Designed miniproteins, single chains, continued (2). Designs and how they scored, part 73

Each design is a single chain, and the fold is of that chain. pLDDT is the mean over its residues in the fold that is shown.

## One batch from the design tools (miniprotein)

Design m6521
Fold by ESMFold2-Fast:
Structure m6521 (fold): chain A 91 residues (1-91)
Amino acid sequence: NPADEALERAQKLIDELTEKKLAEYKDDKQLQEAIRIAAQDVLQEVKDLLEEAVRNQERINEEAIQALLDALPTRFDQALSVALAELERNK
């Protein structure tokens, strides 16, 4: 199933991005919390995107999967900025 393959590959990349960011900011507990929230948000976004593609009968080919994966680092950074801003507002 191309959607299941895309989700598995996205999960692996999100996990790698999460580990790298957590290692980079090991002394910042608020940022570590934001990183975990961002990882969860990006994974949910991927799930929603793949579900919509299946619903719309869109072809999930290797090119589409690679484009989705290539967008993940930027989406992770955007989600991280949002999570940080929300954590700061709730202080």
Scores: mean pLDDT 85

Design m6522
Fold by ESMFold2-Fast:
Order: C-alpha cells, then sequence, then structure tokens
Structure m6522 (fold): chain A 76 residues (1-76)
C-alpha cells in the first residue's frame, strides 16, 4: 500500500468519525480533502460523486461513498 493510499484511508476514516460525532463542519472538511486525494489517485468519478454529495448535504450518501473509497484503498 502506498503512502498516498494510506493517507486517503486515514482522511476518509476521520470524515466518517466526525460524521458519527455530529461534527458536520469537520466532517465536510475531511470529506472534501478525501475527494481531492481520490482525484490525485485517478479515482475521478468517485471524487466527483463525493463532492456532489457534500454539496447537496446528502450525509448518508457521503458516508457510503467514504466507506466504499476507504475499503477500495484497503483492498488495493
Amino acid sequence: MSTQQQNTIDSAQRAIDYLNQGDYDSFRIFALQTAYMLRRLGFTDISQQLIDAINNSDYDRTRTILQQARDRMIQS
């Protein structure tokens, strides 16, 4: 696993943790950071879907995308 993949996993997990704590401001910051990290790794479609979900305040969809991105990075 690359350092970039590990950093993306850590960012996604922090976003999920903040969402679970009800800290929506911190959640949005780390979710958006995760989207940019995914784009740099070539996951442009997932990155765009994540940005769209964040912009629509769709917390359930954002959580699902973050979990899928984290799991995909762990399995690669």
Scores: mean pLDDT 84

Design m6523
Fold by ESMFold2-Fast:
Structure m6523 (fold): chain A 91 residues (1-91)
Amino acid sequence: SEEEILRAEEELREAIKAGDAEAAAEALRRLARLIAEEIRASTNVAENVGLVLRLVGLAIDAELAGLLDDPAVAAAIEEGLALAREALKTQ
């Protein structure tokens, strides 16, 4: 649901502001899962691309905050992008 995605995005933004790599990794995993679920449920290509861009944008914010130096954050981003890619292939 969009409401759950918005909450996960806020959780991730707060973790990034705090410099909390563990919280950021958990929030990234949750956000990516919710986005993948929405992509699988939707036939709207433009909306699905928009969801992927939202995930990528927050991953870039995490990188700019220096959080990608943490292996858990790097793994969460790689796993999240793979989940989104697999969800898009079901279109």
Scores: mean pLDDT 84

Design m6524
Fold by ESMFold2-Fast:
Structure m6524 (fold): chain A 88 residues (1-88)
Amino acid sequence: IEKLDEVVTTLTVTPNSGPSYRGEEGALLLAREARRHGVPFHVVVTTTSPLAQPRAERIARRLEAEGARVTVVPYGNAELTKQALAEA
């Protein structure tokens, strides 16, 4: 507990419901727990398709409402993905 300064996670969003969207629910639960314990929480959201971008934005807004810092990386931009992960 005393050594937990920040929690960082990644979330990959697909355009379809797909198998196990527990990632979204898990990130949301982690954001709530981090907020409850006063721990900064950062989520890097990536997409597998441009069709998933609106969904990624909705998830990002929901996570921000729970007090998380969110970075949304556009699909196909490997440089921004590397930069966001390096900063996390």
Scores: mean pLDDT 68

Design m6525
Fold by ESMFold2-Fast:
Structure m6525 (fold): chain A 89 residues (1-89)
Amino acid sequence: LSSASDIPDILSQWIIDRPDTIYLNQISSATLRRQGSPFQNMRQFYRAYFGAARITGAHLHIYIRDPRNIPIARDVADELGVDYSIIIP
């Protein structure tokens, strides 16, 4: 993203509603596409959301039900330098 206009509206709403906690356990690439999301996969979703959270300085409580998403979330969080906790329900 090169400008503020590139930031999806959905991210602004999620940050406002849940700056310190996010529930990612129900989101998949197929679900994102069906909902008309600007994100085509979980890595794009994590990069956008974690990037925005990094700007706010919030600690992220990440709920991940699908263990396949854990390494993706960790990779992105480490890349962006966000403070996070992964919660497996």
Scores: mean pLDDT 58

Design m6526
Fold by ESMFold2-Fast:
Structure m6526 (fold): chain A 67 residues (1-67)
Amino acid sequence: MDEEIQRSLGRMFASSSISTKMSVKDMINGILSLPSEIARKAAVETLKRKLSKKDAKEVEDAVRKAE
């Protein structure tokens, strides 16, 4: 049940990072600071829908490598 809150946290971070025009590097650092894998996955999936394919891949690869 708390997984929905974790997913919401990830989505909220991703949306905020885009609205504040955060750099890809800052997005990656912010995602890695999220407290759960569920939140990190939600943030990555949200960003993949909104970023270019190149930037989306950079975020996904960086988060995956850090795990």
Scores: mean pLDDT 80

Design m6527
Fold by ESMFold2-Fast:
Structure m6527 (fold): chain A 74 residues (1-74)
Amino acid sequence: GVEEHVQEAIERLAEKGYDEDLARRIVELYLAGHSVAEIAAELGISVSTAKEYVQAFLDASTEINKERLAAAKA
């Protein structure tokens, strides 16, 4: 489900050296419809940091979806 997908994406970010707790907070706010600027303001981080974490999450999410789609077609 969505929770498993988010957990897997955050775990992949942690493997790349991202802060797991920060990544989870950023992803939760992003999925709730907050902009990168709003996330940065809410968490007291830079816009560049928030943008980097969001982009890393989207990249991981895309990769996971491609893997699952390929497995379902095999």
Scores: mean pLDDT 83

Design m6528
Fold by ESMFold2-Fast:
Structure m6528 (fold): chain A 80 residues (1-80)
Amino acid sequence: MKKVLVLEVEYELKTADGKTITRREVRPLDLSREQAERIAELLKEKNPGVKSVRIEEVTLEEAQKRADEAYAENKKALES
């Protein structure tokens, strides 16, 4: 099975009501590690709200699982 790079970004957003929430995004990338690292660097440089960026090589199934987990976390944060 082909492995893919997953880019995980954690950043802080202010909601319309002025609350600060932590949001996580998980994106499978069909890119080289070097290209993925460049994207991570640009995200940190261009967005001061970015708290962490992680790149890991996983199976597509694991990448989808992590994306689902991030979505669930974001939904809970919005409900709070």
Scores: mean pLDDT 74

Design m6529
Fold by ESMFold2-Fast:
Structure m6529 (fold): chain A 101 residues (1-101)
Amino acid sequence: MEEKVKELMERTGISRELAEKLLEATNGDVEKAIELYNVLVEADKAVKDGLAPIEEIAKKVVGYIKSLKLSKEEAIEILDLLVEEGLISKEFAEEIKKLLE
């Protein structure tokens, strides 16, 4: 576990807390954890750049989260940490949370 947390932190620059939550949500799969992190951050950037409406991007992200079989609780914890660390906007995180049913 510790080696995977360190690898994820080194490859992404994220906090230990966020790295641990991403690994828990992906059952210890470092590549899936990095993919999940990048999808969320890049999606928020796409919203900020005006590439598509926030609701459309949020729906695509929710589909991806569901494909990984994350629980609603796991997804919410990750979104809250990303907002707290300034990695995504609160508005984008709240739109994703509304669609997690």
Scores: mean pLDDT 86

Design m6530
Fold by ESMFold2-Fast:
Formats: sequence, structure tokens, C-alpha cells
Structure m6530 (fold): chain A 74 residues (1-74)
Amino acid sequence: SLLEALDARLNALLDQLNRLLDMQNKLQEGEASVDSSLKSIEDSNVSKENEDNLNKLLSDLTNSAISSLLSSLS
């Protein structure tokens, strides 16, 4: 019957809508996971850059101070 055909079509559309909603939810979960991973990478990269810059600054200051002291004492 036409009503049975319409009901089957509506059920197929509802199944498709439910699959689209599930995919949308998974995309949102994926975005949150990617954002978390990006933040972790950013935090790691910033920490390494800051550590390298600090170590260079400390080395430069120490070498300058030692050279100045040696020049003054010699």
C-alpha cells in the first residue's frame, strides 16, 4: 500500500538522520581531541623554545661575567 511505502521511506530517512547526527557528534569529539593534542604540542614546543632561550641567555651571561672577571684579574 502507499501508506506502507511512505512509512518505510520515513523510517529510512530517520535512520539516515540518526547516522548524520552520530557522525556530527563524532566530528565534535574528534575536534575536541585534535584541540587537546594541538594544545599539548603547543605547550611542548613553547616549553622547549623557552628552555633553549633561557639556557642560551644563562650561558652568554656566565661567559661574559667570567671573561670580565678574568680580564680584571689579569
Scores: mean pLDDT 69

Design m6531
Fold by ESMFold2-Fast:
Structure m6531 (fold): chain A 65 residues (1-65)
Amino acid sequence: MLTEEQRERAVEEILKAVPQLTRTQAEEIVNEYETSGLPTPEELQDRYGLTKEQAMLIQRILASV
C-alpha cells in the first residue's frame, strides 16, 4: 500500500513523462497498480492510446515506488 505522498509523487512523475495524460488518467494508473500490480505495456497502450515507449516509462516509474 502506497502512502499519500508516494501516490502523489507517482502521479506527478507519470504526468511529467507522458504530458498528454490527464491527472484523472494518471490517478487511475496508480490505483490499478495498487490493486492489481504492474499493468502490462499492452494494457496501457490499449486503454490510454500510448506508445510502447510511453507505457514502458510508466512501468518504470511505478516499479520505482
Scores: mean pLDDT 83

Design m6532
Fold by ESMFold2-Fast:
Structure m6532 (fold): chain A 77 residues (1-77)
Amino acid sequence: MAKTAFEGGYAAGQSPEGAKAARDAGHLVANTTIAAASEAGPYGFGATMGMGARLAAQHDPVLGERIAKAGEGGAKA
């Protein structure tokens, strides 16, 4: 479950529309509490990593891949 949720979030973060939505959601969650951020779970984490990897890939594709691998490892049970 966690890996699938992460991958779904990652894919959403990779799209321009998904990246904007994930960024807005991330800012909202960050401004509430760390507990709320924890409740976003693997999907929220995946969306943030997907957005970050997409932005990083625009400057360095290798860095984008590293972010994706690190996020996937963290979401794995």
Scores: mean pLDDT 54

Design m6533
Fold by ESMFold2-Fast:
Structure m6533 (fold): chain A 99 residues (1-99)
Amino acid sequence: MTPAEVLEEFARRLEAEGRRHLAEAARLLAEAYKKVTDPEIRAQLEAELERMVAEPERLEEYLERMVEILLKEPKARKLAIEASTELGIHRLVEGVERV
């Protein structure tokens, strides 16, 4: 299963639980991951996903870390900013040109 598929599965579960903002954040991060071509950024995202699968009670923290990592990838930045909005962590994108 790819990291994007893992995020999409978490999104489906979160939506079923009524946690719509977290579900949308996970979907946006799945799409952002598909745009990542840098192997170092991919490795960092895969590590955070493995931790999230092991500790699902801390998934919000791991989603925030994935946003921080994805902001380093210019092609994924717009989706990462949108995910940060759904998570309520606008501070990570303060001072950054959004679109």
Scores: mean pLDDT 77

Design m6534
Fold by ESMFold2-Fast:
Structure m6534 (fold): chain A 55 residues (1-55)
Amino acid sequence: SLEAFLEAARKLIDASTKSEIQILAETFREVLPTLNPDMAALAEEIIKYAEEKIG
């Protein structure tokens, strides 16, 4: 499910270094305009969590 994927992504971010988290956030921002609305909403949640972790 999308919820399970989001939970897994948050756990990955929690286990990652600041530089890894920055690359992850940048990658999701780059692809965001190409995604369908459901995937875009998920990507935005992942980006937000990543930015909160490093900011």
Scores: mean pLDDT 84

Design m6535
Fold by ESMFold2-Fast:
Structure m6535 (fold): chain A 72 residues (1-72)
Amino acid sequence: SLEAEVLLALGQIYLAIGKLDMERGDYQGAIESYQKAIELFREAVELGHPDAERYLKEAEENLKIAQEKLKA
């Protein structure tokens, strides 16, 4: 569906922003961006987008890394 495609694309944008924040050491910013990506990818999964589950897992893994970096 168009809605699922738009949600996936928005999630990918937030995932990319989070990765840039990680490169700059902005772990709090990365956490916020990855959380937004996760929400968008979850909605895309519910709407049946075939790629959404893969991106959801990636965003969840990146969120864990960002949270660990923030603790250090």
Scores: mean pLDDT 90

Design m6536
Fold by ESMFold2-Fast:
Structure m6536 (fold): chain A 102 residues (1-102)
Amino acid sequence: ATVTVETDENGVATATVHLSRSGKVKIKVTLLEGAPGRVYVAVDNRLLGEGEIAPGDTLEFTSDEDLPAGDHTITVAVVDEEGRGVPATLKVEVYDENGNLL
């Protein structure tokens, strides 16, 4: 799945991904528009990872365990250097563990 999301005033956006079978997922997040800061990525309300990000940067996160088949909610949150949620535009790409786009 490839989706472009815009965060709200609290710096949060969500996307849904569908898995046809259980497995690990790799999530790539690219900051398209926004201030430099930090991004947090969660799947089904479990934090997957975080990192420093600036416009044009791509960060990659892999799930700790296999996710079951079905729909999963990806949450991305972007905060500025002071830790405040900020509006941003992100590209979210979800891959299986073999590098196939879901």
Scores: mean pLDDT 82

Design m6537
Fold by ESMFold2-Fast:
Structure m6537 (fold): chain A 90 residues (1-90)
Amino acid sequence: SIQDAIDRALELLEQLIKAVEEKDWKAAEALIEELVALASTLSKKDLQLLLDALVKYAEKKIKEEKNEELREQIQFAVRRLESRLRDLIS
């Protein structure tokens, strides 16, 4: 179901944020590719729902981050993910 896909994507997004916190950019890139692969199996409608859920959650996590440099690094990783997902819709 789309809800199962969203739940899995949110788990992967949490792992992505942790990889960025640990400065493990190879793990971060692998997680972005896994998220893109998951998203590529969805219809455009379901992909938009997944993208909306990921963006909302990422914005919450970014707002909660107190370290300014880490916040910018998380924003960079999230923007890269969002760009890759938007390319699938186009």
Scores: mean pLDDT 89

Design m6538
Fold by ESMFold2-Fast:
Structure m6538 (fold): chain A 115 residues (1-115)
Amino acid sequence: MGKELLATELKLLIESLPTTPREQVFKFIEYLLNSDLPPEEIAEIIISLADVIHSEYLKKFVEALTDYALESEDEELKKRALTILKALSNSTELHESVREAAKEGAERIEKALAE
């Protein structure tokens, strides 16, 4: 299954976030959200990376995922991103800073969807 490949690609992207152009980050997020994986499984992959990726990079990725969802006109992609962010905000395996960023992102997307 492509799950191990996706985890490897996601790890490499997150570690390169400080030097990766926003357009390339957004293209990867679009690819991730359009994948055949349930959003809950995508969240589990992100959580599994907490042991090998610095919390600052995971926080930046959560912020990028939130920004992508808020700028997207696709309601289904917004809902998939929201499901991922809610799962991340509830994970005790993630650093508090990452959980808070995910919680804030989820609240912002829920507000946008409630318009």
Scores: mean pLDDT 83

Design m6539
Fold by ESMFold2-Fast:
Structure m6539 (fold): chain A 97 residues (1-97)
Amino acid sequence: SLRERLDALLAETEPDDNLPEDVFKEILKAIQEVAKEYNVPVLLELTQYLLERDVDPGKFTAYLEFLREALREYEPEKADEVFSKIEKKIQEVLAKY
């Protein structure tokens, strides 16, 4: 299961990222909007799952790498375009702080 793979990754990941919880939640919501715009159900499922689990913002970099790999696996034809849009949205959120 994709969720089991994510849980395993997060369990082995050190919370090394210095990201405030409010910023992390704003980024997750921005990713959900990209997922809706591009019709990417796997991103909606993963971001919803993280919001429900209250995952540590310090694991953000590991989450982004997992999301990139999941996009390549489930949406190979549009993975690069969707991830570029996600990176741009993350930069827009971070520029506010």
Scores: mean pLDDT 82

Design m6540
Fold by ESMFold2-Fast:
Structure m6540 (fold): chain A 59 residues (1-59)
Amino acid sequence: SLVDRVAAYLLTLPGTHTKAELFDRVRAVFPEIDQDTFNRALQLVLQKEPSFADRVIPE
């Protein structure tokens, strides 16, 4: 699914990012992405890799 593909992509990104920066990076690779699908993918990443939360900085 798009959610799974976006989640896999998010896990390849190095460093720390805001949610807005992550969304922009995802859109560059998956132009069809919307906020709902992105948020679902991010929640999936956080569920599987809780340490990813340390890489998401507040805006």
Scores: mean pLDDT 84

Design m6541
Fold by ESMFold2-Fast:
Structure m6541 (fold): chain A 64 residues (1-64)
Amino acid sequence: DAAAVARARALLRRVALTREEAERLGKLIDNPAVTALLLERASPRRSRGGSTAPLEAVAQEIRA
């Protein structure tokens, strides 16, 4: 859904996701378009710069 994709884009501006986190988020959201966007924007390198948001809460923001 276009709305879910837009929310995912907004989230990616606020939080850095690793590829693993993007894949797990995609499974929680169960939306192929959002999963593709997350994987495309995610860095293959792990992020070291602070605590990452809990993936379940992030998934809720995208689904809402």
Scores: mean pLDDT 67

Design m6542
Fold by ESMFold2-Fast:
Structure m6542 (fold): chain A 79 residues (1-79)
Amino acid sequence: SGKEAGRRGAEAGARAVALVDAGQAGGPEASRLAEEGVKYGLEAMKLGDAAGGTGGALSGIGAGVHAVLAGGYSRAAEG
């Protein structure tokens, strides 16, 4: 499930970034995807830490990057 959370976080974060780049910052879809990216990114990091395995750690790192990006874009979308 950590792998799935990481994948979903990365996908949602990337979509949020793409929408912001397309000039849709502040739109409901961009905000929703940014929040989704942060949620799944944080979940993947928690699950990776709990698993203690290299696969979990890598998933958490990737999700963490997307969570940071999604968080930044979520705040930009709110403004």
Scores: mean pLDDT 62

Design m6543
Fold by ESMFold2-Fast:
Structure m6543 (fold): chain A 92 residues (1-92)
Amino acid sequence: MKVEVTAHFADGTVERKVFESESAETALAETFRWIREAVERGAERIEIRVKDDSKQTLEQFGAALRTYGAYLGWRAEVEIKGPELFATLTRA
């Protein structure tokens, strides 16, 4: 699984991180750890792109992102197209 995360901050700073692992669980855990750190530092928008050959894995990742967005009180938009998931979490 390959995950690309981009965090946008109020001061115009943009930080990008890439996670790649054969284990979907490892990629998920590292991705969510970094997202939490970015949110705590004041990120206002997070864009996530996930590539995996398993549609079920992409759907599970999308569900996790929607749940986390709800926990934050943020808008979560998730779209799956072929082997890729695109998501955006935006502070409301």
Scores: mean pLDDT 83

Design m6544
Fold by ESMFold2-Fast:
Structure m6544 (fold): chain A 98 residues (1-98)
Amino acid sequence: SEEWEKEKEKLKELAKKTKDEEIREFLLRLAEMSEEEYEALMAELAEQAHEAYANKEPLPKEVQLALDAYAEMALLEGVITEEQLAASRAKLEEQLKA
């Protein structure tokens, strides 16, 4: 897919901009995947997040890393401010506490 090739280039560019080594490694790992491998990983992480939420358990490390990586991407692209990210995280934390 031409769209997937563009996404891979974007992931590699963002990996160069991040200061977090775990996020960098995660983004670079995504950039080496096929489109099918990427879709399978995203589906698996979404299922793990849903199960953790349903069972009132902490998010698995891999799920948390993926969320942190996407938050970092949004910040680096200027889609969200640090203040908006902090507010969003606080609201999600309140909703997960039940």
Scores: mean pLDDT 77

Design m6545
Fold by ESMFold2-Fast:
Structure m6545 (fold): chain A 90 residues (1-90)
Amino acid sequence: MELREAAERILEHAKKAAENIKTDPQKAFEHLAEMIRVAAEATPLEDAPRFGFEIELDANGRIVGVRGRSPHPELQKALEEAEKLINEAA
């Protein structure tokens, strides 16, 4: 997957997760899972040890925050924008 396409898809799924985070937590989680999958697929195997993603859940299993890290500047920028959108909506 091309880095630009991956960045655009990450942001699309982040926006959908943010829109659903309070009203449909299952759909929000599905969009987060898809976002992680896109970011992972865009990361070369040699860089995989430097890629990470974390979802923070409350005691009821609801999303309260996310954190993503990538060695690729374009993916890192998209993950930082996704983090901001989701954490502000939570």
Scores: mean pLDDT 78

Design m6546
Fold by ESMFold2-Fast:
Structure m6546 (fold): chain A 80 residues (1-80)
Amino acid sequence: SEIDAEIERFREELRRTTDPRKQAQLLAALGVRVTGLIFDRALALRRQGVPQADVDAVADALAARARARLRAILAEVDAL
């Protein structure tokens, strides 16, 4: 998925830097990109006639999955 690809790109970039300020900037940038991708997916589903409640459920699931993956990556980096 596009969200998984953005998170993997973030993990690759984290591997290349130990500067906490740069890591924080990368995390902030990822947050913006992931939010945009979730919004685009929600908009596409609404255009296809999917009810708002079902769109909200998909958006919530995508956000939860992204947060879980990010927590795992950050925990792995912190363990180094």
Scores: mean pLDDT 83

Design m6547
Fold by ESMFold2-Fast:
Structure m6547 (fold): chain A 76 residues (1-76)
Amino acid sequence: MNVVSELLENYDTSPEPQELFTLIPKVGKVLAESLTVFLSQKKGEDLLKLTAEELQQVDGVGKATAQSILDFLSQL
């Protein structure tokens, strides 16, 4: 449980999220960068309640891409 909290905190502030997002074929490098900036403005606690609608606020993120990102995060 403590490890999960540490991981989510690092996920918000670390460059690792950008590298992880590039593993999603639809995201690409440019979109991964924008998504990392967006998530860096969120608290780690906000990552626990991320919705597809919130992800769609990121430029270049559509419904399908947002759902793919949420599915990827659920696998972590």
Scores: mean pLDDT 63

Design m6548
Fold by ESMFold2-Fast:
Formats: structure tokens, sequence, C-alpha cells
Structure m6548 (fold): chain A 75 residues (1-75)
């Protein structure tokens, strides 16, 4: 559903903002992409989602959506 996709995208944006906030060497998402590999970024998203108490299933859905966006940005 479109509504569920929007919720997932908002959650990814929240997690990315927290990752950037916690790393004083990174100020933008582009800098985050330069500093970390796609694999490292997926692990960072997983860690933040786990800290927020998301279920394994929710984390899997978030990571799938983020991988899709990441592939578009790197291609």
Amino acid sequence: SEKKKEEIEEKIAELLREIIKKDPSVKTFDELLEKYTPEELLEKIREEAEKRGLSKKEIEELLKEFEKHLKDMLS
C-alpha cells in the first residue's frame, strides 16, 4: 500500500538523520555515502532500527527499501 511505503520511507529518513547526527565528521547524506560502503550503511541502518525496538521483519522491510534507493543513487 502507498501509505505503508510512505511510513517506511519516513522511518528510513529518521534513521539516516540520527546516523548523521551521531557522526560529527558527516554533515550530509552525500558525505555519508563517501565515508561508508553500501554494506556499512545497511549495517548502520540496522543498528539504529534495533535500538528503536523495531522487529526483525520491520528491519528487513526497511533495509529492502533502502537498498533500492541506494542502488538508484550509485548507478
Scores: mean pLDDT 78

Design m6549
Fold by ESMFold2-Fast:
Structure m6549 (fold): chain A 88 residues (1-88)
Amino acid sequence: SEVEEAKAIIEAYKEKVYKKFKPTEEEKKKMEEIEKKLLEYLLKNPEEVLKEFERALKELSTQDLNADQQEQWKYAQAVVKLVEAEIK
């Protein structure tokens, strides 16, 4: 399902970020808290946030993205898919 695929992309991206930047356990906790707050905000304002995310993704798709930016774009796309599934 799209939701399962989106979750897998999000987890894979997190693992790559953790492996590349080697954040401390304290930094990981802060990132998780930020993600939780962002997710709560997205779920409260799904339509408006979804439109802005889709717009940003379209603008980014017109640029030559490096590998890191491509992974960020895939992550953002996966978040959009999860929010869409939640409001559907």
Scores: mean pLDDT 68

Design m6550
Fold by ESMFold2-Fast:
Structure m6550 (fold): chain A 117 residues (1-117)
Amino acid sequence: SEEREIEEARRELLEALRELGWESDFERLLAALEEKSKREGVPLSKLLRLTAIYLRAIARAKKAGSKNPGFQYNSIDDIIADILTLSPKLIAFRLLQGGSKFLTPEEQAFLQSILDE
């Protein structure tokens, strides 16, 4: 159900934020995702999971010493700006094109499903 998918995705998002030391910004990020969901008619669970994947890719890229600017954010504010301004398809496309090595096969499949909509 959407309610269960939201709960699971919220947990994944919080875990991803903890990996970056941004757990205190969870509620602010959640509010931005809820606003985007309401404004654009995109399921909240989908936006939560997409954002968790984005944050996990950034965390893995930072640990790997990546020089890719798209994965070198120093602030949650950059992620919130991307969420509010970029389409889910554009975020998914950028992650697959520039960050595929920082994604699991399951994360890649989810992002591809967004592009195939």
Scores: mean pLDDT 82

Design m6551
Fold by ESMFold2-Fast:
Structure m6551 (fold): chain A 90 residues (1-90)
Amino acid sequence: SSMERKEVVLFVAKGLTVAEFIFAGEFDKEEAKRLVEIAKKVPPEKILELTRKMVEGAPREEVIEELQELLKLSREEAERLVDRIREMVK
């Protein structure tokens, strides 16, 4: 579990505590591993921008579509991720 968390922190820099909590405690280990491997293929700048949009309350549908495109998530996975992140930053 720590490997997936550490890779997210290294990839998008320290400060994305929300992502660390999601990977470490909220997702299944296999889901976390899959997300980390996909995220490694996305430029860090795009992941940071997407995370910012999730936290700052960009339109839910826009964020879901970007998650599906960049992280190759299903719609259900993208919806879960958006909802979880937004719940944690409230």
Scores: mean pLDDT 60

Design m6552
Fold by ESMFold2-Fast:
Structure m6552 (fold): chain A 68 residues (1-68)
Amino acid sequence: AARREAAEAAAEIRALKGKEVEPSEAAREAAEKLNEIGDAIDEGIEKAKDAETVEEKRAIIRETLAKA
């Protein structure tokens, strides 16, 4: 019986599902941009923690958010 047909059908379904679920290049670029924004925010928070004055902390946070 068609265990090979079942395996081929499963492989085709996975390939089609992957192709249908796979984001466009624009969507992948958007995801990469979101990751970069997240990293920039995390770095900004760490720098803000190291800042001595409230004004300096606010400036770092504003600059980080402006880049996000």
Scores: mean pLDDT 65

Design m6553
Fold by ESMFold2-Fast:
Formats: sequence, structure tokens, C-alpha cells
Structure m6553 (fold): chain A 85 residues (1-85)
Amino acid sequence: GSVSKTVSLTCTSSSGITVTITITVDCNEGETLTVQKKKEISSTNVGSFTTNDYATATVTAVCENGELNVLDSECTDVTITTPKS
């Protein structure tokens, strides 16, 4: 059968801000999958660029016996700078 569950991770950014990211995982019996979700923490304009600070939650899970088993969970802080024009 298939299993669908939500996993909540508490992520702390490099700036010390803590955010909760909720990921919905849907997998089949015996399936192992990795799901990522980003949440924006801050956005700053610098000259012609916009710098966004994100917390990224990564969950690796396997579905067994009708249950979702989290094998690994990780939070990374990512800063993305993009041109404004």
C-alpha cells in the first residue's frame, strides 16, 4: 500500500532564526525517497542584487508495514543571491 504522512523539522538558520518546516511525504510500500522543502527566513536588497536566506529541510524516509520511517533528516542554511534586473 501507499503511505502519506507529514514530517515537521525545526531548522535553525546561520543567523540564529528558528523555523519549523513541514514536509508531506507520500511513498509506496518498500519505497525509499528524499524530499526537500525550503522556507524563506529573510530577504535583503543589496545594490542590483537580492539576497534571500533560506532554511532547507531534507528528509529521507522509507515506507514499511504501512508506516513512514524517517531514516535521515537534515537542515541546511542556504543564501541565494540573484540579480534584480
Scores: mean pLDDT 76

Design m6554
Fold by ESMFold2-Fast:
Formats: structure tokens, sequence, C-alpha cells
Structure m6554 (fold): chain A 63 residues (1-63)
């Protein structure tokens, strides 16, 4: 079950999208989240945004 605090580990921006790797306390694996990323947004900001979405329990797709 997904109920812990999520931490952004890394993110890579690919054109208009960022692939972020997020660690969740209750899950020993790494979750990859794809979020929209604007030019000028840092990879660190993308990772933090993705972690926020996972912590909020919003739907996401692992890639």
Amino acid sequence: RLSGKAKGLSARCEGDKCVAEVEVEDNPGIVRVVIPCDPGMTEEQCAEDAAGLVSAGLSFKAL
C-alpha cells in the first residue's frame, strides 16, 4: 500500500516531458513518473513536483 512520504531522487527532461524517479517510504522500489516539464524548469524541480503528486495520491504511469 502507498501511504508514506515520497522523495524525488532524480529527473530527466525529454523535450516537453520529464521522467522523474520517486522513492516512497512504504515501497522498496523506485517509481518513475512522467510529468509535463516546461523549458527552464530544472530537473530537481521536476523531481520535487513528481514526489508531490505521488504523496497526494494522484494517478501516475510508471515507465
Scores: mean pLDDT 65

Design m6555
Fold by ESMFold2-Fast:
Structure m6555 (fold): chain A 68 residues (1-68)
Amino acid sequence: SPLVQRVEQLVQQARQLLDQGDFDAAAQLLIEVQDLMGAHPDLPPEEAARVDALVFEFMRRMQQAVAS
């Protein structure tokens, strides 16, 4: 599915940006993938789980950056 492939690409790119510490760019990709998921609720639940895991990782890294 082109939608599944796009979600996977956005998640991979956002994780790479988080690894680089680029929270602003990662947040933009998170907004894009969440908008895509909201527009297509018929996407497989596995893709929703991937996005949820990415959101939790983003929040965890943001909290660590603010606490430091």
Scores: mean pLDDT 80

